# Ledger of designs, part 23: designed miniproteins, single chains, continued (2)

Each design is a single chain, and the fold is of that chain. pLDDT is the mean over its residues in the fold that is shown.

## One batch from the design tools (miniprotein)

Design m4773
Fold by ESMFold2-Fast:
Structure m4773 (fold): chain A 81 residues (1-81)
Amino acid sequence: LLSPEEALARFRAFLDSIPELSEAQKARAVAMAEEVLARFEEVSEEQLEKMALHILAGVYNPETLSDAQAVEAAVRAVRAL
């Protein structure tokens, strides 16, 4: 299990591995991840992967999915595991 700080560090490293993401998109993704992780004391690697998928859906589709909607979708997906 990962602490929120460890999960956030891994998520930042994952975002840095995606060359197509702008610095603004990375900053938005990190802010959303911080909001999701604030609701958990610890997360598994599978939960971190589910969080990443929902946050990236928000980053790539800002016209159809707000940051707040992406955060709530990620929280629901993480809780379902």
Scores: mean pLDDT 86

Design m4774
Fold by ESMFold2-Fast:
Structure m4774 (fold): chain A 60 residues (1-60)
Amino acid sequence: SEKNIELLLKLYELYKNKELTRADVAKFLTEVLGKKVKPSEVSDETIERVINIAEEVEKL
């Protein structure tokens, strides 16, 4: 959805500014999955995957 794309691009902006935290990714996942995701449940691999998707979306 457009709202999820907007949230994803906001994460990518934080990443480019070196301000991205694990908590930011957890908030994004909570919104997209419709269930509570804790920062401690977000692996580095999950962060990398989310950022790679955000980078591809920004290029469109």
Scores: mean pLDDT 84

Design m4775
Fold by ESMFold2-Fast:
Structure m4775 (fold): chain A 58 residues (1-58)
Amino acid sequence: MIKRAAELAALELSVSPSTAERIVRLAREGKSQAEIAREVGVSPGTVSRVLRRIEELL
């Protein structure tokens, strides 16, 4: 379920599916949005949008 939600969020937000999957995994590990953004190489706003979209899909 999470993998498919990450793929759908990635398509809607113009990020790669692998980037969306990494964001979800790091969030599940308890990383902050700022830490996730730094590790993945995206803005904190992109992290917030991906996580919010996945919550809407689940």
Scores: mean pLDDT 74

Design m4776
Fold by ESMFold2-Fast:
Structure m4776 (fold): chain A 85 residues (1-85)
Amino acid sequence: SVDEEVKELSERIKKISDEIKKLVEENAPKSEIEEKMLRLGEELVKLLTLFRFSELSKEARDVYTEAVKYANDSLLLADDYLKKQ
């Protein structure tokens, strides 16, 4: 179902977000962080498309909102880190 796709995609987004946070914590090379940020962006576009063009349960919409917030926190952290390199 679309609701299950949103939940699965949201979990992938959270995992990629955690990977980005770990790379920043470990002072990983800019290229590795940028590649993960690009991948996160691609998954976010897919999630946004499902949210905008599908009828979702309240639970799936809540999961979407949490995943987007989680991803944004990781992207802001990575952006700040990369500006200091």
Scores: mean pLDDT 86

Design m4777
Fold by ESMFold2-Fast:
Structure m4777 (fold): chain A 68 residues (1-68)
Amino acid sequence: SNEDKLAQLRAMLEEMVASLLAAGRSAEQIIAQVETITAYLLSRETDPELRAGIRAIADEIIAQIRAA
């Protein structure tokens, strides 16, 4: 389902962010990586529900990085 796909994407991005933070990457570098992955996923996705969900998850994660 789209719900399962978006949940898996969120978990993957959160794991990646945690790993990059542990590796000492800057917030700017981590945000750039999230944006790069998001742009790639959106370039390959035609489902408008999934496109909206992908952008929303990326924006939430970026906001969390900026707030830390």
Scores: mean pLDDT 89

Design m4778
Fold by ESMFold2-Fast:
Structure m4778 (fold): chain A 74 residues (1-74)
Amino acid sequence: MVDEEAVKEALAIIALTVAFKSGDNDALVEIARRLAKETGDPELVKRLVEGLAEHFGLPESAKRRALEAIDEAA
């Protein structure tokens, strides 16, 4: 039914993961901001960013900046 939403969520996860693995925290923050705006679901994007911090060791400063950028975009 909502396959488009599932695809968007999967692409968001991929985009955030690629940005994280690149080591560019500024790119991660920018991608998080854009995803929140494009998906219209800032809470989903926040959950993905928090998951990166919890499971993959995203620095607390980068997590904080990304969460603030998501709130600005919402």
Scores: mean pLDDT 78

Design m4779
Fold by ESMFold2-Fast:
Parts: C-alpha cells; structure tokens; sequence
Structure m4779 (fold): chain A 75 residues (1-75)
C-alpha cells in the first residue's frame, strides 16, 4: 500500500494533481475512444512513466515509480 503520509504536504498535493489528470485521461480513453480496459491500463502506466521521467522531486518520482510497479503487478 502506498504510504502518502511519508511525502511532504507539497509533494502529496502534486501527486494528487498528477493522479487526477491521469484518471481524467483514462476515463476519456475508456468512455470516448472506446478503448479496452487493458488498453486503458497500459495507457495509464505509460502516462505515469512519462510523468515520473519529467519529475525533479526525488520523493515524488519514487512514489510515481512505486505506483507504476503496483499497477503492472495487477495486470
């Protein structure tokens, strides 16, 4: 389970914003583009990887990478 309390309040707010953006994009792919659940899951992982690569905060980057590993394990 991802322990969000280990992050600073600023990093937590940024992580929540990133997750909200990715969730909105995933919902659009699923509902508008008719993508399969597997395709949506792969797109979410790709978006998380892209964001992690661009992130300069090492704690937030580690949290994003942990979330990616969890999602890949659930596929």
Amino acid sequence: MLDMSALSPEAQARLQAILAEIQAQARRLYLVDGASEDAVAQAVIALLRQRAAAETDPALKAALEQLIQQLEADL
Scores: mean pLDDT 75

Design m4780
Fold by ESMFold2-Fast:
Order: C-alpha cells, then structure tokens, then sequence
Structure m4780 (fold): chain A 118 residues (1-118)
C-alpha cells in the first residue's frame, strides 16, 4: 500500500502524541508513501508544528505538497494555491481549524512555502 491517511483532532492531542505523529510522518515520507493528513480543532500551535514539519520534509525529500485551509492571510492563501498547481500526489493536507494562525506563524509558513516554490 502506497498511501497513508492520518486524521488528527488537535484538541485531544498531548505534546507526547504530537512528537510521535511528527516522527511517524517523517518515516512515511522517507519510505516514499503518499500522505493524506486531516487536521481539526482549535489548537493553531499544534497545526503549525505539523504543517511546518510537512513543508520541511517536502523540501528535503523533493515531494509535492497540497494544502487546503481557511486563512485571513491573503499571501498565505495565494502561496497555497500556487503549491496546489504543482501538486503531483505526494502530500495532501487539509486544515479545519476554528482559530487562525497568528502573524508570526503565518510569516514562518509563508517563508517555507516560498522556499518550495523556488
């Protein structure tokens, strides 16, 4: 099986479970698995850690990534749309948060997305 689906309720996750998920994600990317990841809840810090890790892995291993999220940050939304146009089926992320990323988190995600689009 070449595809792995992960669904996470971030409001029910401990820090230990977050670290275990980050380790599992890296293992699957190294093994060449296709990933579908769904994040839900109200914890933008945990969503940020997972998304930042996925963006770093996509850059490191040369994988395409697609991100679907609701964000008030127009630049972040535009960069996510550009990644979608280059998507080849490797890593798909759906983010359904009840709270938004703060300005520092959004800025760090924008920088990571810009590196992938070079």
Amino acid sequence: MEEVEISLDLDKMSEKELLEVLKEIEKYVKEGKKLKISLSGSNPEYAFEILAHLLNLAEKYGKSIKISMNTPNKELEELAQELKNKFEGDIEVEINLTSSFDEDMAKRLIEALKRLLK
Scores: mean pLDDT 84

Design m4781
Fold by ESMFold2-Fast:
Structure m4781 (fold): chain A 96 residues (1-96)
Amino acid sequence: SAMEEAARRLREEARREIERAAEEAKKLSTPDDQAIIDRALARVEEQLALPDPVRALEQAGVVLASTASALKDEAASRKMLEAARYAFERARELRE
């Protein structure tokens, strides 16, 4: 269906944007913060694999927002928060 295609596209767009934001955050980060971001990316992939695409995007956003709070670098934290907002916005689009 058109709705299934939209869900697949938004999930892939979110994955790409999250990966991009994480790579930029890692460039700003200490080795300890890089390890936190790497673990967060693994958790995000687990969440994005959930059958319900709205739940997948919402849970990915929660992981990213929680990760931002754990980072020491403010600029890296901001990039993870922007990725979280992106995931939440894509989930909202699918719900409407």
Scores: mean pLDDT 87

Design m4782
Fold by ESMFold2-Fast:
Structure m4782 (fold): chain A 69 residues (1-69)
Amino acid sequence: SAMDEKLAEAKARLEEVVREGAAAGLSPEQIAARLVEVIDEMEIEDPEVLEEVERHAVGLLTRWMEERA
């Protein structure tokens, strides 16, 4: 569905933000701030989609931090 495609695109963009931030040597706090900005730029109106995108972003950041510990 179009919603599934948009969700997949959003998740891929968040993964790119984490990869680019990590490569640039950004802190977890700086990467988290970028994730918030990118999610805001997506202008997601559906609260269920927004919750899924936010959950995915938290999961990505948590996994990245644990891999570096």
Scores: mean pLDDT 83

Design m4783
Fold by ESMFold2-Fast:
Structure m4783 (fold): chain A 92 residues (1-92)
Amino acid sequence: SKKELVLELSKQQLLYIALETELELIEKRFPHADQDLVEKGRELIDKIGKLLDQGKSYLNNGDYDKAQQILDQINQLIDEAQKVFDQLMAQT
């Protein structure tokens, strides 16, 4: 339903903000962290941001099937970003 998709998108936006904040904190507090992993985390976050904009656009246009597909992709990328950050924190 539209209501369920809107709530899922809102949850994903909050998680996106949390991931951005965590990456900024890692870069600030651990300047010698694995820079390849930091870059991978940034690339994943940037991709999530773009997909959030696309998901919002599909929801606003009533294209709920495409919105769901985008939200599913965002969930996969959030999981990948969390794993990258877990790896960064284990090494710092």
Scores: mean pLDDT 87

Design m4784
Fold by ESMFold2-Fast:
Structure m4784 (fold): chain A 60 residues (1-60)
Amino acid sequence: MTTVTAIGNQESLLKSIPQARRAVLRYGVDRIQVEPSTPAAQPAADLAQQAADEAVRQRR
């Protein structure tokens, strides 16, 4: 099983959402842990985490 940790600010995390989904669906990443680099990035981290978790569910 492969786990990837993604850390970033709001812009970086929002831009990474399509890449996170692709990593799960196409490259077989089993888990992605998203962490905001600042508290202000928490909403973007939550959206990226939800997208990654949804991709894991779709793959299974």
Scores: mean pLDDT 74

Design m4785
Fold by ESMFold2-Fast:
Structure m4785 (fold): chain A 55 residues (1-55)
Amino acid sequence: LRSRIERVDREIEELKDKLKASLEAGDFDSENALIERIGALLEERRALERALREE
């Protein structure tokens, strides 16, 4: 679980960096795609956190 959470966190950080670049460039198409992807990963992270607490 911890390793999976760390992987998800790294992917979220990578996508947030891409989102910052897209925001600075005004690339709205990339912004929308990145926001959706980040949202999905945040939901996955919450599920993993809950599973870890249940153990």
Scores: mean pLDDT 79

Design m4786
Fold by ESMFold2-Fast:
Structure m4786 (fold): chain A 115 residues (1-115)
Amino acid sequence: MLPPIAQAQLSPEAAQQVQDIFDETVAYVRAAQEKVRREKLSDEETRKVGLEVNKKILEALNKILDIIIEEIGFKPTSSDMRDIMLELKEKHPEAFQALVAIMQKLSDEYLRIVS
């Protein structure tokens, strides 16, 4: 379930899209971790899996950012994610807080799975 601040900033449809991306990303991390444990991968192979997991998380965060931007009608001046986030923080602080809350929850789920 999305953080309450994120649910408040999104339509029910957009909140469901973000939740679906979140759930798919968490399922991918779980499957990757189970593969590492089950197949007894080498340190090098485990590192490669970690890179793919990091890539999947970054792709998920970019999709979530795009959904939030579309919902609030924000037009970024940059295509760079960091610059978009800084502009969101200044112009749309509640949307920025919603994004940070989603990122924190995804980070917490990731740490729970890999611990």
Scores: mean pLDDT 80

Design m4787
Fold by ESMFold2-Fast:
Structure m4787 (fold): chain A 64 residues (1-64)
Amino acid sequence: MIPLFVPGSEFADRRIAAVTPLSSGFVGVELDDGTVVVAAPKEGVTLEPGASGAQLESVFVVRR
């Protein structure tokens, strides 16, 4: 198992700064904190810039 998956609720106090769709069925999300994460959104879920990080459910954290 990959230990870098965390609940999206960890980012409830963060704002989404950018969302980039990925061809592998994932989306890249950049948070206001400078954190970059990759999430697999549920069917029908749309992530938009300016939304709370609480919109993220399960994310793979990519630390710079």
Scores: mean pLDDT 67

Design m4788
Fold by ESMFold2-Fast:
Structure m4788 (fold): chain A 101 residues (1-101)
Amino acid sequence: SFNDILEQIAEKVRTLAGDKGYVKGTDVLEAIQEVLGEEKAGRFILSLIIQGLAPDDFVARAAKIKIPVTPSTTGEQILKEFARKLKLDPELFLTVLKKVS
């Protein structure tokens, strides 16, 4: 289910955070790619750009942001915060992710 995908992303992101209490935005994109696979992750990124929901350089912008992560932070919370820090609509970001999942 989509909730299982969100939890798998959360587990990957929490592992990447370790004891630091945060991840880089590129770590979030890496977790999405590991959970969905390269093809679906590529379609997700392309869909955001083609629909005008993200700028074409948003992957480069992700390298400059940090997402706070605690042991209790959910996948939905991680992804919505990632979208907010990149000035994307968090609900539309999740809707596109769910469609490609």
Scores: mean pLDDT 87

Design m4789
Fold by ESMFold2-Fast:
Order: structure tokens, then C-alpha cells, then sequence
Structure m4789 (fold): chain A 95 residues (1-95)
């Protein structure tokens, strides 16, 4: 029950950060796109620390690796896609 509430909270945060990255990208604001991507990596790391569910921890680790790789490549579409997919899967586990 606690894990489900935390998963829903994290999903909402990741979805909002994906939106922030998309909006920054659309206006050509690389600094804010990189800041929001960095905040997403922090949120994923905190999510792993607080989760007692190994399936959630694995999902968040894989998402973090993908976001990090996409960020290094300046692939903001890859960042957005990964965060939106992770949020969707977290909500599915939370139900």
C-alpha cells in the first residue's frame, strides 16, 4: 500500500519532468532540458532507495541507465520516451 502510493507519486513526478524536458526542447532551451533531465535522474535514484519492490527497483535502474545514455547523446526524445514509459509502468504496478 505504501509502495503503491510512492509509485504513483514517482510516476506523476517523472511525467511532469518529461513534459518539462519536451517544452524546453521545443523552445531550444538546452540548459533547462539538461536540468530537468538531471532532476529526473535524481528522482529515479531516490525512487530506487525508497522502493522495497525489486520489480520497481529494476524498472527504475533500467530507466536511469537509458536516460543517462540518451542525455549523453543529447537525445531528448529518448529521455522523454523513457520517462513516460517508466511513469506508465509505475502506475500499472500501483494499481
Amino acid sequence: EEDKKDAETLANILEQLAKNVREAKERGDELNADIFTGLALIALAIGIKYSKNEEIRKLLREAGDRVSAASDAKDYDGVIETLEEAAKKLREIAK
Scores: mean pLDDT 87

Design m4790
Fold by ESMFold2-Fast:
Structure m4790 (fold): chain A 111 residues (1-111)
Amino acid sequence: MKPRVAIVVRGDPAAGKVEVYIASPDEELARQLAEAVAKRIEERTGLPVKVEKVDSADDPLAQAAIDAFGAAYKVTIEGLKSQEELDRAMQAAAIAAGEVAVEFGYELVNP
């Protein structure tokens, strides 16, 4: 059976952040996917990213994913100073998530 994974990408312009939430019933898979996404974002943007385990999210879709699958991992890009930087970070995050989905062969599901 292919593992089921929910990925939610959100931007927070007021905080200068882009966040990627990765939720799966398999916590180790969620961690591996989060680390792979983080690496690809760093390679594309040159910006440092943080990976952390989370049990809650302020974003309703991310919270729904956590509620559906349990614990999730969050990849955070911080220090974005303009709308242009945020848009580039959002694009890099979306591309990284898509490439990791193909590489790891999981099924994307809506929460």
Scores: mean pLDDT 79

Design m4791
Fold by ESMFold2-Fast:
Structure m4791 (fold): chain A 82 residues (1-82)
Amino acid sequence: ALEELRELVRELRERFPQFRNVAEQLELALRALEEGNRLEAEIHLGMALIELGVLKLTDPEAYERARELIERALELLEALLK
């Protein structure tokens, strides 16, 4: 799960430059989980979701292209937070 999430976040950063801020927040959440800091991971997940909401409004075409990758990364991160 952690390695799968790391690969998805890396792919998001490399394939979709407009999602760089989202990828950064997801990387920070992943790092916090690796350090055992669930609260910090949840904060960074929240920030990623806010940035995604902005991108969905400002760049809906880019959001649609990255949708499956984003949804999979969020699904894995949320599962790791349970």
Scores: mean pLDDT 82

Design m4792
Fold by ESMFold2-Fast:
Structure m4792 (fold): chain A 72 residues (1-72)
Amino acid sequence: MSEERARIYAEGRERYLAGEPLPAELSLSEQVLLLLTLGDIEAVYELLKAKTPEEAHEVFSKELKKEIEEEK
């Protein structure tokens, strides 16, 4: 993670903990990571708009693949 991305993530986490919505500057994978670090699995499903673990996996895998291709 770059210094800038780490800073954006840290600021976004603080804002979310203060009751603000998930920051738009966070990628989907960073938003999912934030919710997972807080132990909020149900919020992950809501963010991905998935009803089942299979749907959540499909949505996340597609978005993560896009992010990985951009990192190459």
Scores: mean pLDDT 73

Design m4793
Fold by ESMFold2-Fast:
Structure m4793 (fold): chain A 99 residues (1-99)
Amino acid sequence: NVEEALELLRRAGIEEGLEIARAGVAAGDTVGAGIGIVLWALTNNWSREQLAVAVRAARLLGVTLEDMLALLDNLLSGKNKELLEQRKKELEELFELAK
């Protein structure tokens, strides 16, 4: 639900995520917006709590766990397998909690 995702980001004070979500809604690409929010969270050192909100908002915008895991593979391309495995587990846990 797009409206629920926007309200979640607004209530959490995640202004960058809210701007990305609004732009995606206006462009008719809600999944791309959700991917953008998670990518922003992963690249800008967001807390686990902020990342949890980002994952929940992205799920509401139609992003799958597979989409999120593909982002980690691209961001951590061959550099640190232990960090990649830890981050994948974190995203899987947060995606499950977003139910």
Scores: mean pLDDT 77

Design m4794
Fold by ESMFold2-Fast:
Structure m4794 (fold): chain A 96 residues (1-96)
Amino acid sequence: MKKIKPEDYLKTAKELGLTDYFTIGNEKGPGPDLSKGGFADKFDPERFLDLLFMYPEIISPEIEKNREKLSVRIAKLQISYEDLVKIIEYLKTLPA
């Protein structure tokens, strides 16, 4: 699986297309803010990923519509679940 460095977390989030579905700090998307004080700040990373993949409509209508595309991107980039958890935790630290 691809090992992701912390300095590449925002870049990897963009490669996954998360900015197409979410607002991430200074990167405005159509969905809720994943940064500090945003929606994701209310959840631990594993719980957030559970919501993202099982109940995406709670997070964003756009992520529900494009959930399969996100899953394909994760597989294509060979992102591990552990690295996804780390990316989400990092995004929660960005200023809202």
Scores: mean pLDDT 64

Design m4795
Fold by ESMFold2-Fast:
Structure m4795 (fold): chain A 85 residues (1-85)
Amino acid sequence: GMKLGAARNAAVSLENIAEVSKDKEAREIAKEGAERVYKYLEEKKGEEALRAAKEAFEKIAEVSKNEAVRQGAKDGVKKIEEVLK
């Protein structure tokens, strides 16, 4: 349902960061985060998928040197928190 859809959207956002970010550390976190989210999605574990995505976005917001990437990650965390309410 809604949680699985939100987790899929978060995984796509993480894949985009992994593909386009110039920050190597942010790319690595995003790639690992997306892989973890997809594993939970295959198991239909929407809450665990969202928590994994949130953790990845929080780490990206801390380590990225790019303000747009940090802001995108913070927005991702906020959206996930709204779904998990």
Scores: mean pLDDT 86

Design m4796
Fold by ESMFold2-Fast:
Structure m4796 (fold): chain A 88 residues (1-88)
Amino acid sequence: SKEKILSALPEEQREIYKLVFEIAEELGIDFETASVALTKALNDPSLPLPEDVPPNFMKLSPAEQVELLKRIGKERLKELVKKVIDEM
């Protein structure tokens, strides 16, 4: 359950997981697929990252990662997930 997973997460991560669930629902994929695709997009140097994502994104604190993903926004993150899935 979406709500059950979100309630188990630390507060600072809940909004990011909610965002990933919304992307999954809009693309018609499961949460696990969306999560894997997004992680691959952020860690794959061959994929173009949004302007707001620094080269050291994965070296940022979890709170800083959350804030950057929120600033990038759902539509751009959705495009990244879709691009990775299209190449899978």
Scores: mean pLDDT 69

Design m4797
Fold by ESMFold2-Fast:
Structure m4797 (fold): chain A 70 residues (1-70)
Amino acid sequence: SSAIEKELARLKEEAERAEREGDLETAIRLYELRAGMALIVAGVSEDEEEKEKYRKLAEEAQKRAERLRA
């Protein structure tokens, strides 16, 4: 859990840095990786609160990637 949270945070920080530097292609890929990882964690979790937490993280990351493609 803690290790997964750190990895998801790292992907977000790298995506935000790429976005600030104008590397939108890298930012989109990193947000998509973050969304995919969060969905996998939500899918294998048996705790309803944990499922909701990671589904929300996935939705946030996916919406950010979609925004950058527009």
Scores: mean pLDDT 86

Design m4798
Fold by ESMFold2-Fast:
Structure m4798 (fold): chain A 81 residues (1-81)
Amino acid sequence: DIVKESVRSLLDKRGIKVSDETVEALSKAIEKYLEKNNMSVLLAKTTIDLLINKIDPELYRKILRGEPITQEDIEAIEKKW
């Protein structure tokens, strides 16, 4: 929940409209990254932007530009962790 809400908040702040499925996929990728690195999910509340940058720097730059997130972007982030 906290990871999903943090993802939604970040994307909304940048004006990016996404499906619920996209938010779910991004949240799962971030949760897997946190689990594999022994990090608390509470870190997403304050550092969601930095976490996305660590997992996929190119996706992070795309988010900063307010560009739409594609299925290929989701598949790339899921594959990393």
Scores: mean pLDDT 78

Design m4799
Fold by ESMFold2-Fast:
Structure m4799 (fold): chain A 91 residues (1-91)
Amino acid sequence: MLEEMERRLREVLRKMGFSEESIEAFIRALREALEGVRSTTATSPSSAVASSIGNYFLAMLAASLAGDPELAKELFEKMDEQAKEQIEELE
């Protein structure tokens, strides 16, 4: 999933006109966030899920701003799937 998200994020940010340097900076930040989530998962799965959903939301927002509604829809559906599954687990 990380490679797929990075690929999509790079495409979205390029469409927005960001430089390759800025795109790589955003991807580094995403990797750091995901590594934080992985670390947290060992002690708090709920925190990991919340962080993951946030990352999908940011990617969806970026896709929407880039004018790519299909990519935004795909990312939103993935986020919605994960959120629904966790809500069912929590209830």
Scores: mean pLDDT 59

Design m4800
Fold by ESMFold2-Fast:
Structure m4800 (fold): chain A 73 residues (1-73)
Amino acid sequence: MHKAVVRTEPLTDAQKAGIKAGAASIGVEANFVDDTTIELTGEDRDAVLAAARVIPQGLGIKVLGIEEGEAAP
């Protein structure tokens, strides 16, 4: 399983719902650590990274940083 942590401006509940729905549409799970931190997980690394790059921008959310985590081989 692959993981990306996205740091953002403070998220509204509507933005969180939009991120979760968008991520789920490509097989990625979104979990909110806090109002400024999104954890995206999935079996496909490219899908997880695409979700991290595209979904917040598509919703007009300011992305401050993306940190990639990978399952050890």
Scores: mean pLDDT 80

Design m4801
Fold by ESMFold2-Fast:
Structure m4801 (fold): chain A 91 residues (1-91)
Amino acid sequence: EIEALQQQAVAALQAVIDELRRRASQGHMSPSIQQLIAQLQQAIALVRQGRFQEALAIVQAQRDLLIAARDPTAALLDEPIALIQQAIALS
């Protein structure tokens, strides 16, 4: 059911945001972390609107930037990407 995948994708994106905020609370929150959180919040809004392709593009772009920076945080985006891809396949 698309609605169930939509809710799971929103929850997965929110869990990533919560983890980023938790890590930042133990140190200085960088502008790059703030920008990542803002992009993930935009992806949540798009998922809620059923705009899965646009949400996927944002999350994949952020993962690619993190991979290029050799930031292990990139792995946190794998589950939201998979859920959004499943929602697209059922659309």
Scores: mean pLDDT 85

Design m4802
Fold by ESMFold2-Fast:
Structure m4802 (fold): chain A 77 residues (1-77)
Amino acid sequence: APLVLELELEGSAADIDAMVAALEAAGGRVVSRRREGDRAVVTVEFADRETLTRGANALGAAVGASPGARILDGRAL
């Protein structure tokens, strides 16, 4: 079954865009994205655990690239 995560992200517009782009480039499907100010709530679907692992690694790299970028929360749906 596909794996669905809800992520709470913090950063500039460019930071959030880079984090979302990293998830998509790793094979994540962005189902919804809601942004208010310096925060965004993003729901991402991964086909399997391998794709989820790639997405997590890509997101971590994107966060590490910018001091302002943060993951505030992540939950499985």
Scores: mean pLDDT 86

Design m4803
Fold by ESMFold2-Fast:
Structure m4803 (fold): chain A 94 residues (1-94)
Amino acid sequence: ALEEAERRLLAELRARARQLLAEAAQRTSGNRAFSDAEKADLLDLVAEAYALFGFAGEPVTLLFPSQAAQDRAAALLAELRRRYAALRERLAAE
């Protein structure tokens, strides 16, 4: 059923978002200084996690809510919503 597929998808998106945040936390463990490239990669992980949580309807608090990270998260969220709408239409037609 569509409702069961939606529930599974949302649970998987939440799990993926938590995995991305856990990876970001692991990369920031220790007192090492980060390069600009490493900071950009970290912001990418956080932005993706933010987009996934936003799509799943979860409240999110981020440590690096820069405008660039927010813009990227918004673009990813729009893409996820578009893909979900297409999937929903396909499942409803079956």
Scores: mean pLDDT 64

Design m4804
Fold by ESMFold2-Fast:
Structure m4804 (fold): chain A 66 residues (1-66)
Amino acid sequence: GREEALAKLKELDTDGDGRVAGGGAVAVLVELLGVDWERAQKALRELDTDGDGYVNYEEALDAVLG
């Protein structure tokens, strides 16, 4: 569920800043929440406003679950 995905995303968040690499976030959302790969990838691309390849994982969870 959401808490399992959140725990896995926190493992990927080495800086503790609430951000993870987009590819890692997509993999967690697809594998642990069963969301469509295309939906997860699109949501994360839209959240990557800085173009640095990192996304806020709380926003990523909300984008695919809400």
Scores: mean pLDDT 76

Design m4805
Fold by ESMFold2-Fast:
Structure m4805 (fold): chain A 87 residues (1-87)
Amino acid sequence: SAVKAAEEQKKKAIKEASEKGRQLLLDGGASEESAEGAGKWAEEVFLGINPGTLVPQTQPGLELEKELKEAGKAMDAAIAKAKAAEA
């Protein structure tokens, strides 16, 4: 099913978003605990939830927020297209 394939891709994309958020803080020398929090923040941004702003605000963090919002919208559009194709 195209819908099932798109939903499986969304699960992978959520995991990728988490890894990007975690890596952002680790690259900045943050603790593992802070990196885990950033991973969860990134998942929520991707899902269209407003988790608030990652603190401290950095330019790479703001760029990642924009990227994840756009990626989440694209994934939802892909799932909608797959559902329309199976209708």
Scores: mean pLDDT 79

Design m4806
Fold by ESMFold2-Fast:
Structure m4806 (fold): chain A 67 residues (1-67)
Amino acid sequence: APPASDAEAEAVRDRLLALLEQGLTLHNVRTPEEHEALKEAVTAVAELSALSEETKKRLVDFIESLA
């Protein structure tokens, strides 16, 4: 089981998701390759952090839903 979540981790996740939504919306006129690059970058960041597996999954799912 993952360790207890930090409130700061949840706040960072929410802010990141909001920024990604805003960025992807503004860049939707670009190629779909940008969406793939963003998904990979977000996944890499989540893997480096101490975020819970649920938080990482939610972050990836959010990016996927935008594509």
Scores: mean pLDDT 57

Design m4807
Fold by ESMFold2-Fast:
Structure m4807 (fold): chain A 64 residues (1-64)
Amino acid sequence: MEELKKKKVPELVAQAKEMLAKYKESILTFTGEVASKDADVQIAVLKELKRLYPNESFGGTIAK
């Protein structure tokens, strides 16, 4: 079960990182659109983004 999520999450994170380099607002939209089908995938992507960019706020995620 988690194997499928972990396989897709890195791909989504890679795309989100590319969008973040250009548009921070776009990354939030992308995460909402892509992960809206799977809330657990959205949470996993947000956790990875928070880990990579701790000074940024993604959705309801507060910077450390």
Scores: mean pLDDT 55

